# Designed miniproteins, single chains, part 102

Each design is a single chain, and the fold is of that chain. pLDDT is the mean over its residues in the fold that is shown.

## One batch from the design tools (miniprotein)

Design m3551
Fold by ESMFold2-Fast:
Structure m3551 (fold): chain A 107 residues (1-107)
Amino acid sequence: LFDKGLEALKNGDYDKAIEYFREFKKKYPGIGEPLFYIILIKLSQGDEKSAQELYEELKKIAPGSPLVLISLALLFGSKKFIENLLKTTPESLEGIKNLLKKILSKL
């Protein structure tokens, strides 16, 4: 499920990626990564309301996670933060890098 979600994300199949990550979350509700990837997808689509709702859920299940702070910075549209995150994101994380570029382009 998680690997299928990442594969769909890499291929730009965002609807499939969301479905796989939601299914993974049902089996592993305490893991924050599925919510984080859905937040990135929603932000890349300009759906800030859904991203904010998912951020509140992520904060509740994984309050100590670095993903909470990263999600918050992305929600507030810090262009400099997103630019720096892109510079430090490896090419091997192509799906994530593409979402960050898309989010940046909408700011």
Scores: mean pLDDT 79

Design m3552
Fold by ESMFold2-Fast:
Structure m3552 (fold): chain A 96 residues (1-96)
Amino acid sequence: KEIDELKEKILKLLDETLERVRQAHSNEEIASALRELRDKLLELTKGKEKELQGFNALIDRTIQEIKHLSLEEARAAVEELVEQLKGFIDYLKKKK
């Protein structure tokens, strides 16, 4: 199913983003990784933006929050974000 392929692509993108964040040396590098994640998610979810609106809202919120966090806290916030996004993907797969 198209949704299963989309799920796999999003999960891979989340894992790649998490690895990039783990290698980051500044909050700006982490913010850059999240902006790239958002842009790639928008491309993958074109035509389904309303169904995945919560993903973009969480990413944007995390980008704003990490500006005021330490590097270690920013990494932890992104790990929490990735777990939340994975939960939403599982929910969407079951609902469809």
Scores: mean pLDDT 77

Design m3553
Fold by ESMFold2-Fast:
Structure m3553 (fold): chain A 70 residues (1-70)
Amino acid sequence: MSEEEFYERATRFALELARREGLSVEDLRRLAEEIEALIARLRAEGGSESSIRAGELAARAVREAARELE
């Protein structure tokens, strides 16, 4: 799976789950912030570039889902 495919699928799944579970735009934004904070810590600890990149894409996907939910 490419990074673009991962991002597109993650965005669609996040949006669908938010709609089904009644998650608010605020809930999704907070989740993205939590993912971003974890990635920042992983970078500081010398974590894997692939793991960091996957986390960055996941946070972006959640933020995009929040924008579409609005």
Scores: mean pLDDT 82

Design m3554
Fold by ESMFold2-Fast:
Structure m3554 (fold): chain A 68 residues (1-68)
Amino acid sequence: SKMEELKKELKERGEEIERESLRRYLAGVPASEVEAEAKKQLEEAIKELAKKYGISVETARKLYEEVR
């Protein structure tokens, strides 16, 4: 279903952001900077996927919390 596809995309985007954040942290980027960029990237991903699937950002965020 489209909902299962959305959940999969949310999970995959979250995991990509987490992997990149870990790499940046291990490369010596300050934790606060890594966290700020990760939060920004996640918010943009949720907004983009919400628009793509025709749902609210709030609904997409709740679905992300369910699959993370």
Scores: mean pLDDT 87

Design m3555
Fold by ESMFold2-Fast:
Structure m3555 (fold): chain A 66 residues (1-66)
Amino acid sequence: MREEAEAMIKTIEDLINSKSQSIGLLNLAIEGARQLAEELEKAGDLESAERVRKAIERAEERIKKL
């Protein structure tokens, strides 16, 4: 679960910093991250869930600026 959270956060950060900005890819990553955060909360991994949620917020702010 922690490895999945780290992989998702890296994916979102890579998309935010990518040379080819894609709102579609960012939206897909956000949807996947929301599902992962929910699963992490159900598993009791609240720390990883919070980290994933913060990454989602960063991605949403990036979309607003595109």
Scores: mean pLDDT 77

Design m3556
Fold by ESMFold2-Fast:
Structure m3556 (fold): chain A 85 residues (1-85)
Amino acid sequence: GSMEEELEKLIAEAQALVDQGWKAFQAGDYETALQLFEEAKQLYEKALEMAKELGDKEKAMEIDIQIGIVAYQIGVVRLLLRKQR
């Protein structure tokens, strides 16, 4: 597929992982939530580089915001995991 199609697939996959991560988080499964959020962040970071290569500043900004949200949530999950040990 085109780079634009690959970008949309990465964003969709990252969003699905975020949704799964939130379900795990709400269920108290912090280890699964952490793995899902870290995978989502990696996919968003790849998507961000592709958006920058395409010169799509609006899409890059949207992805960067999602990276920030996921990074914050990873921090929260890591804190909660430390308190369980």
Scores: mean pLDDT 89

Design m3557
Fold by ESMFold2-Fast:
Structure m3557 (fold): chain A 60 residues (1-60)
Amino acid sequence: MTPKEKLEEEKQLAEELKDASPEKVKTVLKEGHSAYVLQQTNLDPEEQSKLLKEYLQEQP
């Protein structure tokens, strides 16, 4: 992907995740999306850290 294409995709994901529940955010992480997309959401850093820890603990 070009840098512009990557930025546009990440922007769209961030906008979608702003209104998403924590469960939806966890699903996006499972799908292999970068954790930095999570940082673009309107979630507190503590909530983001908690979701990442839960995701890592649930890995098979």
Scores: mean pLDDT 62

Design m3558
Fold by ESMFold2-Fast:
Structure m3558 (fold): chain A 63 residues (1-63)
Amino acid sequence: MEEEKENLIKMLEALYEKAVEDGDFERAQEIKETIELIKKNDPEGIEKARELFKEVSAERKAK
């Protein structure tokens, strides 16, 4: 569980940096909030992370 949590946080941190670079501060805020939820072991954090990855993947394909 710790390994998965740490890997998920690293992926979210990478997305956060990308969102800030793109000027998408709304997404950056959402990612930051999701990281905090995961650190608290809140299951909502995991669900939000999955949703964020899904949305980013879909937007990437749309370009």
Scores: mean pLDDT 75

Design m3559
Fold by ESMFold2-Fast:
Structure m3559 (fold): chain A 64 residues (1-64)
Amino acid sequence: NDTKLEELFKTLYETEKSLLSDPHSEENQLNLARAAVITYYAFRQIKISDLEIEKLAQELLQKV
């Protein structure tokens, strides 16, 4: 269970919501979740597939 990924997503959403044209858009929230997943795994130097990024982004949205 990676609570740091959830915290990163929440921080990105709260920081960027004023800059988003529609911060409540599921598409914008999903794009932020994908960005959080990509950033998190890139920082840890873990190779992750596009399919896994999508799965983790969807799971992250459900947890937050």
Scores: mean pLDDT 73

Design m3560
Fold by ESMFold2-Fast:
Structure m3560 (fold): chain A 84 residues (1-84)
Amino acid sequence: KKTPLDYFKDALEEEKKGNYKEALKYYTKAYWGYNLEYLATKNKDLLANIYLILADASKVIAKIKKTEPDVTAIDYFKKKAKKY
C-alpha cells in the first residue's frame, strides 16, 4: 500500500528530525521500490527519483558515520537526476 514516493517522503521527514538511521531505512525502501518499478517498466522518468534518493542517502550515510559527505558522488547523482 505504501508507494516508493511515500517512503521517500518518510525519509525526508526523518532526516529533517535528525533521525538519520530511520531516514536511511526509508531511503532504502524508496530506492528498492523505484528500482523494481524501473526494471519492470523501463520508464526513464523513474531514474530521476532513483538518483535523488542516492544523493540524499549518501548525505545521511555520512551523518551516521560522522564523516564528510562524498560531494563528488552526490553532485554526480543530482546531475543525473536533472537529465531525466
Scores: mean pLDDT 84

Design m3561
Fold by ESMFold2-Fast:
Structure m3561 (fold): chain A 85 residues (1-85)
Amino acid sequence: DEEKKKEENLKKAKGYESRAEGYRLLAKHLEEKGGSEELVRGLLGEAKISEGKAYIYLGEVDKEKQEELKAKGEELIKEGEELLK
């Protein structure tokens, strides 16, 4: 069922978007408290990976922008993985 697949992909995109925002807020909170730079960097990396995954799932729904959204998502995942090194 294509309609159900689109609904599931939108839910996944929203889930990853919310996760990315959660990681960014946590990173900001820890930075303000003088937390570990390594931990803050790791949280920002996870935020980028989650944001990238959200774009990939949006690309499954928006066929006209599919290539653009998937490319953006893959780029963000790569940037996030670099931050986790």
Scores: mean pLDDT 86

Design m3562
Fold by ESMFold2-Fast:
Structure m3562 (fold): chain A 68 residues (1-68)
Amino acid sequence: MIRDLVERALAELEGLRDTIDPALYARVKQLLLDVLNDKLSPGEQFKLALLLLTNSIRDLIEYVRVQP
């Protein structure tokens, strides 16, 4: 389930909290929380689930960093 992927990603993100920019940390955490609160479209949820299934949390952090 996507919830399990997001919960794992949140736990991994917390382990990286002191190693990344606070603003970037907040953006990644908010994106993951938006999934749990059903604030994303089905297409956005699918893209995030695919990213979490095929990539590490570090890849998600980099993806968020390069987005405006």
Scores: mean pLDDT 75

Design m3563
Fold by ESMFold2-Fast:
Structure m3563 (fold): chain A 107 residues (1-107)
Amino acid sequence: SEIKKLLELLKKLVEDDSLKLEEKIEELIKAIRKIAEKLGVSVEEVLEEFKKELIKYVEELLKEGKIAEAVKIARLFYDTLVKLGAKELAEELINEVSKLLKKYYLS
């Protein structure tokens, strides 16, 4: 799955201390555009599908008590959505992550 490969890239970028945040965002944007081209879909469609996969992964990390990793993963994708002007998806991501944090750690 191209979407699963994108998640593996995001996981590697989060842990790569040699890269600045802007460089991580640009690498993720480049990968998203290549996937959109390869699948013959819009960038927006790739972002929506990736959000769904990322939320599932964030929930699994939270179930495992890996709060810091979950927040880092969600934050890098959030910053990427903001850079792309995908404001509605960025707001949806924050709302979904906030509900998961409340469900597992704040209630």
Scores: mean pLDDT 88

Design m3564
Fold by ESMFold2-Fast:
Structure m3564 (fold): chain A 80 residues (1-80)
Amino acid sequence: MKLTFTLPDGSEVTVEIPIPSSIDDAWEKLEPVLKQAGLSEIDEGLWLLVVGVLKSISEVLSEEDAKELADFLQKLIAES
């Protein structure tokens, strides 16, 4: 799966990630992508990533799992 992220400077980064099978698997696969893109330090970029990921993986995650992932990411952004 390919995801395109818009960075705060307006540039776009396209990265390939495997399709996650669960919330834990999704986060393990997303964490290195976030670090590679430098988004872990940028709230705006992280929110764009969250929206893009949830939209892209909504077909493979249950609604409950997607909500738990969203809550986890919201907490991570608040702690950043």
Scores: mean pLDDT 56

Design m3565
Fold by ESMFold2-Fast:
Structure m3565 (fold): chain A 88 residues (1-88)
Amino acid sequence: MTGKELKDAFLELVPQLTEEQVDALLKRLGIEDDSEITVEDVAEAAYLLIKGLNLDRDTFIQRLAEALGLDVEELRKAVDEVEKKYRP
């Protein structure tokens, strides 16, 4: 999976996001359009969007996993692990 596929999925699923905002987020995470990314990379970007935009976590994870052809439970577990790293 590429950074461009993740970017396209975010722009489709989150209508209030601009391409510039998604590019800025992915750049902070070291993700470029042609970067090969892991489920963990997807989970970190998704977690930051969920927190930043107050998205419904379960619905967003479900739709993102479907858009990227990922296992919903695997992505949800990866997002939970990311949250543990960002705990105060």
Scores: mean pLDDT 84

Design m3566
Fold by ESMFold2-Fast:
Structure m3566 (fold): chain A 56 residues (1-56)
Amino acid sequence: MIIDEHTFRLEPFDLELAIRAASDPQVLDVLREGNGARVITMPGVDAGEVKERLLA
């Protein structure tokens, strides 16, 4: 049915951006994945809004 987790990918890997993502209260975890990072958002949080905020 509905997936409990929202995730998005940041590519290429940027350490400063990954630290910023990990500091966001709506982010559950940040994992290194290949040439980038995968950001896992808290349940019920819109992953697109978190991504837009981090890339602005």
Scores: mean pLDDT 73

Design m3567
Fold by ESMFold2-Fast:
Structure m3567 (fold): chain A 91 residues (1-91)
Amino acid sequence: SADLEKALEYLERAIEKARAGDTEGAIKYLNAAGYYAGRGLYASGRSSAEKLARELEKLGKEAVEKLRAGDTEAAIEYLERMKRLVEEARK
C-alpha cells in the first residue's frame, strides 16, 4: 500500500526530528504518519484493521505525551513500535 509506505516514511522522519530535539517537527510527522496509516489500513480490508488502528492511535498519543514531556528516548520507543506494526501491516 502506497499509504502504508508513506506512513513508514513519516514515522522515520518523526524519529529523526525527535532525536534532533525538534518536538514540533516530530509531532507534525507523527500526525501525518497516523493519517496515512489509517487510510492504508482502512483500504486493506483486513479483519484486524480496526484493532491495529486503535493500537497505533494509543501508541501515537503516548509518543506525543513523551515528546511534550521532553522524554525523547521513551517517545522514540513508541514511534519504533508504531513503525513495526505498520511494517507488519504491509505484508
Scores: mean pLDDT 87

Design m3568
Fold by ESMFold2-Fast:
Structure m3568 (fold): chain A 65 residues (1-65)
Amino acid sequence: SVSDMIMQTMGMFRRYSHLMTQEQRDSIVSMIQQATQYSWQGNYDQATQLVQQAMDFIQSIIQSS
């Protein structure tokens, strides 16, 4: 479910936030908050796209560290 994807992304963010700049943390938090908002509105397509974008960004930071 989208909720499971959001929770997984939040877990990854918490685990790897120490590798991030403040700007990167702010961007990821913004994407997760937007995804949560779209999920509450029933806009699952937009929520899924934002969660995937946040996940990809986190993975890119991990690979670069």
Scores: mean pLDDT 86

Design m3569
Fold by ESMFold2-Fast:
Structure m3569 (fold): chain A 74 residues (1-74)
Amino acid sequence: SMIEELREKFEEVEEKMEELLKEGRYEEFIKEMNEFVKWVQEKSKSMDHSDPEYQELLREMEKRLLELGDKLNA
């Protein structure tokens, strides 16, 4: 399913972003985040925004991306 594709992609990107932060590769971290956000925005055009499973996934992804951003500023 498209929701499962989004979840799998997010998990891969999150893991890579955590590695980039640990290595101090902040410009690559920012690039990776921007590319992922753009990819999600394109995929969202074909998603049912009233689907509670999709809404929960978006909320979870947003929370975890904010947590990664907080680590960058710490």
Scores: mean pLDDT 82

Design m3570
Fold by ESMFold2-Fast:
Structure m3570 (fold): chain A 84 residues (1-84)
Amino acid sequence: SRTDQLAAQAQALIAQGKQAIKDNAPKSELEKIIKQLEAEMARLHFYRLLLENENADPEVVARLQALLDEGGEVIKEMKKKIAS
């Protein structure tokens, strides 16, 4: 499904961001991942809003919100490492 495809894409980028944090990746690499993850979070947010407006399954909407929350935290952590 499109939900599973978007969730898989978001999970992959979140995992990549978490790994870059653990590896103390260079600022340039963190900036690239932030840009990719912010773009993916924007796509996921738009899709979640469409599902919510169509009264889709609340569990599916909640699953996408959890990914948005996790992605947002990973972006914040990467930005903190760039700022320090």
Scores: mean pLDDT 88

Design m3571
Fold by ESMFold2-Fast:
Structure m3571 (fold): chain A 99 residues (1-99)
Amino acid sequence: SLLEENLERLRETIVTEEMLKHSALPELDEEFLGKSVLEVALDPRAPLVFPKLVSALGLRLPETQEELDEVLEEVGLSGEEARLLALAFLHALRQDYAA
């Protein structure tokens, strides 16, 4: 699956300033900067920082890279870093639905 193919990359990928470009809560940016994208996606405050992305992912729950790219285009995000951040949030959302 899309998540299984990228899980190792999500563990190693660190949040960058480019990923925080669309942050809704700039006061949390410094706290999230330098953490892994998985750690950020599992933080209960993360949906407050990325409300449009988390909402779009929760509505669609994309199963393929093409569906994920459609969500990213809709929320105005592009590039590999944005995809990895979105995959981390998708992983967190699926953990909540699987529990």
Scores: mean pLDDT 74

Design m3572
Fold by ESMFold2-Fast:
Structure m3572 (fold): chain A 85 residues (1-85)
Amino acid sequence: MLLSEEQAREVAETLLRMANNLTPEQREAVLARIAETDPELAAVLRQLLAARSLEEATEIVRKLTREQAERLLRLFEEQAVLSIL
């Protein structure tokens, strides 16, 4: 099932907030680790982090299925925690 605009916006806001808590070096490490497991979602995450606005980030997330969005959130949270520790 595809995400609603509101759901996609919440996912985009969460991912951008998590990324803003990381240094640029930690962000690249997270992207590299996700790419080892799921290179397609890593590419989507890179596009999302390069977005110029929340609206652009939301449109990127809207192209994902609900399952892909949930998987991306899990992978990002997992790798972000490992980068801080």
Scores: mean pLDDT 81

Design m3573
Fold by ESMFold2-Fast:
Structure m3573 (fold): chain A 65 residues (1-65)
Amino acid sequence: GRLELLRLLEELVKKYGLKGKVSGQEVLELARKLRVSPEVLALLEEIVAKKKVMTVEELKKELAE
């Protein structure tokens, strides 16, 4: 849910920075390590299928957070 997405964004900001570019693969690998729910993982897979590389800030906007 929302809390899992917030944890993912916090960890991405810590590792890459808000303006840092991150690949869809890196986002999904981190989400799996954080044990996000299957529903959250499916949402992230849909987003990264459309945008293979993005900034953490762009991902935050895509998640409407």
Scores: mean pLDDT 79

Design m3574
Fold by ESMFold2-Fast:
Structure m3574 (fold): chain A 99 residues (1-99)
Amino acid sequence: MEEYREKLEKALKSKDDEEIEKIVRKLVNSAKNLDDILKIADIAFELAKKAGVPQLTLDIYEGMLLISLGIAKRFNDLDFAKEQAAKILVEVIKEARRS
């Protein structure tokens, strides 16, 4: 869990969007199951909230994530879950950096 936080905090300190995407995608791709993705997401949303991202913005991204994970669970498609989670969490970290 501490490893996820360290990687996400490094992404927040990154100067460019490419480095954020690289760090977040690598972290999400290391997930072994949907529960690992949820743990990564919980930390990313916590960091974004602490950075001052509005609750409505966070609620929208969380809704998108939960729908994507629900689809992945229904179709037993972990690769789909990783791709959708990476896209969403990259945007969450970018919002945290801009807030």
Scores: mean pLDDT 86

Design m3575
Fold by ESMFold2-Fast:
Structure m3575 (fold): chain A 62 residues (1-62)
Amino acid sequence: MRSTVPATGDFVEDVARALVEEPSPEFRQAIDEFLSTLPEAVAARLRARIEARAAELRAQRA
């Protein structure tokens, strides 16, 4: 496939969960690097959604 943009909701959910459940420096770096390949506005929106979802998941964690 060409660089087809994945579904934003699935990407945000998967990344947020990985950051909360088993945070990895390599994974965080890979996500930051991926976001840096996107237009600034798109990267900022995805980062904000990921951080908001991660915060929500942390709050829900027992």
Scores: mean pLDDT 73

Design m3576
Fold by ESMFold2-Fast:
Structure m3576 (fold): chain A 100 residues (1-100)
Amino acid sequence: MRAELEKALEYAREVGFFGIPAVDYIEEALATGDPAELERAIESVFKILEGSMYLGDEVGRRRAMEAAIYLGKALGKLDEVKKRLLELGVSQEEIDKILA
């Protein structure tokens, strides 16, 4: 859990300005242990992902995907996160590369 949250935090920070709400939610979850903050972080990174895809921002898209996957691992919701990524048009190959 902690290692996955630390990775999610790292990737959310690498998104830059648009990642700030996700960073705040992950830091609050690390401080309080509240899983509701991680759910908020997941929703925040999916908004970043959708925005990055709309704008053609490949770097922001990848960092948001990486953050979402590690948040999913931390919450035990990895399969749910994978399904949402596939529904948004993220390839299985990209998901597998992040998980390797």
Scores: mean pLDDT 82

Design m3577
Fold by ESMFold2-Fast:
Structure m3577 (fold): chain A 78 residues (1-78)
Amino acid sequence: SERRFRLEVALSLVLAYYGASKAAGVELSPEELAEVARKALEEEGLPEVAEKAAEAARAAKSAEEALEAVTRVIEEAK
């Protein structure tokens, strides 16, 4: 489905950004990852999922926890 494809594209962008930051030794905050997820999902035309993913990420205590929260929200939206 088109919705599932757009969710996969957004998740791939978030995972790529997080992976690049870890490879480069750049520490991301939960708020920074929330913004990355929000923009990726909004770009794919999924503003409702974007807001939910960003809120879940901002509630996290670490970038890793934020990534897990974003991934969960996106998987549940499929």
Scores: mean pLDDT 88

Design m3578
Fold by ESMFold2-Fast:
Structure m3578 (fold): chain A 68 residues (1-68)
Amino acid sequence: SKEKEQFLKEIEESREIIEEKRKESGAEEQYEIETKALEIAEEAVLKDGVPVEEAKKKMAEYLKKQLE
């Protein structure tokens, strides 16, 4: 769907921003977690065919677990 295409484009743009910030800040562990969260969202949409809203929830749950 158009919503999924837009979301996947946003994921790719977010990856580029994260990569630039990694080079500037040296906070690699934090950006690895954020990159993994984006991978989870992308796979949920592409492999499992879940709606964008559900993919965002999976991403948020992963990030929450990393903070525990």
Scores: mean pLDDT 80

Design m3579
Fold by ESMFold2-Fast:
Structure m3579 (fold): chain A 67 residues (1-67)
Amino acid sequence: MEKKKEELRKKAEELYQKGIDYMENDHNYEQAAKYFAEAAIYYRSAGDWEGAEKAVQLATEAANKAA
């Protein structure tokens, strides 16, 4: 069970890092919002509510900047 959640958490971290790269390096807020939203889904699936909350906050911030 724990191994499966570790894989989901690593996937969430990978997606979260891509979101940061789009947000900080490219200022591509639309792509950043998409990656943070996907990361939040994987964090929740892994049971990482703290990671999911951070990802949701950044997805919302990026979406607001994209609008």
Scores: mean pLDDT 82

Design m3580
Fold by ESMFold2-Fast:
Structure m3580 (fold): chain A 57 residues (1-57)
Amino acid sequence: EEDLEIVTRASEEAAAAYRAWQAANPRTFASPGELGDGYLPAIRLANEKIAELEKER
């Protein structure tokens, strides 16, 4: 019923996908620098949406 619950589930799903990706690619490290070019904008957008939902409560 709370938007926060939906965001929490989305965050958990993203974390699970990240861990599954690392498990599938143990030879390759998902370094912050390597993911920075495309990953950081996505993380920033997610954080902004979370902040917006937190503000609305």
Scores: mean pLDDT 58

Design m3581
Fold by ESMFold2-Fast:
Structure m3581 (fold): chain A 95 residues (1-95)
Amino acid sequence: MLVEEGRRLLRLGRAALEELEKLVAAGLAGGDYTPGLETEEEREVVELMREGVRRAIEVGSKVKGEEEQRKVTLEAAFELPQELVRRGEALLASA
């Protein structure tokens, strides 16, 4: 059912965005951040983040210049979770 899928995509996308924001904030502060891996839901979020990062590295690798590559890669890393949120919202709005 589309409503259940929409809720699932929103949950996963939002959780992945929150975890990426924590990773970025910790990195900027020169600290360490380890995502939670105790629950199946936390592991699913981490796998989504890893997939997003893999896609971002692929996109970034096509850009010349170290600083620009880092900016493009960071921006692209958020695209997959953001897409899941948008898709989830669209499914719920159409129901």
Scores: mean pLDDT 75

Design m3582
Fold by ESMFold2-Fast:
Structure m3582 (fold): chain A 118 residues (1-118)
Amino acid sequence: MEDEKLKLLQELESLKNEKDLKELMLKILEILGKAPEEFFRELLLYALRILYERNNLDIPDSLLAEPTKENVIAALKEMAKKFPEFKEVFEILKKAIEEDKNLPEAAKEALEKLKELI
């Protein structure tokens, strides 16, 4: 379990050099869709930090906070404002967290939605 979490964090780290923002988001959602549900919020906050860093934006405190339900929801709301092109993706993830649904499955749903926005 801990080894799986580290492996997924390393996969997310490898995406730092992805130049295409849409490809970056697609790959993030693929990794999150494979994540154990217990690590999902932590991995999601890390992935959102990569999006901020790649766009030279100041990372909001919500992305640096503990991966609580409230902090992750706050982070997704902020992300929807900064990346309106991915608003539908962030709304799918936010709703799943608010409703305590299966989060890796929500990431797979968000991935399919993003593919349709091409």
Scores: mean pLDDT 79

Design m3583
Fold by ESMFold2-Fast:
Structure m3583 (fold): chain A 87 residues (1-87)
Amino acid sequence: MTVEDDLAAFREAEANRASLSPSQQRQLEIARAVVEGRLEKALELLREGLEAQHAREGREDEYERALAELPGLVEETAEAIRKALAE
């Protein structure tokens, strides 16, 4: 899946927002924050998601690694989205 495919899926999801489940609406909220350049908000929502997942699964090593990688991944994703939107 490419950034362009992800952007197309995001736009389709926004158009069908009322038909989405609460979990899908939360994912869409994170995606919208990234697309809008609200990286701090996107990081906050992703961190909350990881914390909830860790509470269910108890994978400490994976949780710590994911938290450390989040800022870089969000910045890289935001840059890729900006480049795709510029075309």
Scores: mean pLDDT 67

Design m3584
Fold by ESMFold2-Fast:
Structure m3584 (fold): chain A 111 residues (1-111)
Amino acid sequence: MLEKIQQAIQDEIARLDEEIAALEAQPITSENLGRLTALKLERAMLQLLLQMLPQIEKLAQEGDPEFQEILQKLAELTPTLAEPNSLGEVLDLTVKAMALMRKKGVELPKL
C-alpha cells in the first residue's frame, strides 16, 4: 500500500535527521565527515523518492508495467530502510525511477 511506503520513507528520513544532527554536534574527523556525507546522500535520495511517489503510484495504477515494477521494488525495500548499508539500494532505485520518469516525459523533482 502506498501509505505504508510513504510512512516508512518519512520515518527513515526522521531517523536520518536525528543521526545527522548527532554527528554534526561531534568534532570534525575524517570518519565522522564520511559518515555524515553518506547519511546526507541517503536522506536526499529518500526525499526524491518521496516526492516522486504520488506520480509513480498514479502511472502504476494506470497500468504502466515499468512503474508497477518500481512500486513493487519500493515495497520490498521499505522493511530494510533502517538497516545498515541500505544506501546502495536506495541510490539505485532512485536513479532507476528518475530515468523511467524522464523516459516517459514526466517532470523530475528538483535536487
Scores: mean pLDDT 81

Design m3585
Fold by ESMFold2-Fast:
Structure m3585 (fold): chain A 83 residues (1-83)
Amino acid sequence: GKVEEIYQKGLEEIRKAKTVEEVYDAALKTMLELMKLLPDEKIPQAIGLILRLIGVYLDGASMEELKKFAEEILEELVKMKLE
């Protein structure tokens, strides 16, 4: 389905990223696309996850830390759609 397609594409872009900025861009883009598919009741929770990604990036996380965090939060967004 569309959720799985967006999620898999996002994971591929995050995994092949070679800079912190590329990880951040891929993660944020994928989260915003997944958020559009969530029910309205889940939007505040999704915004919270996006703000956490922004915070981790601005705090100077390493590329590997940001990749791991991005994969975890994308997985959480997918789980929210299944509930």
Scores: mean pLDDT 85

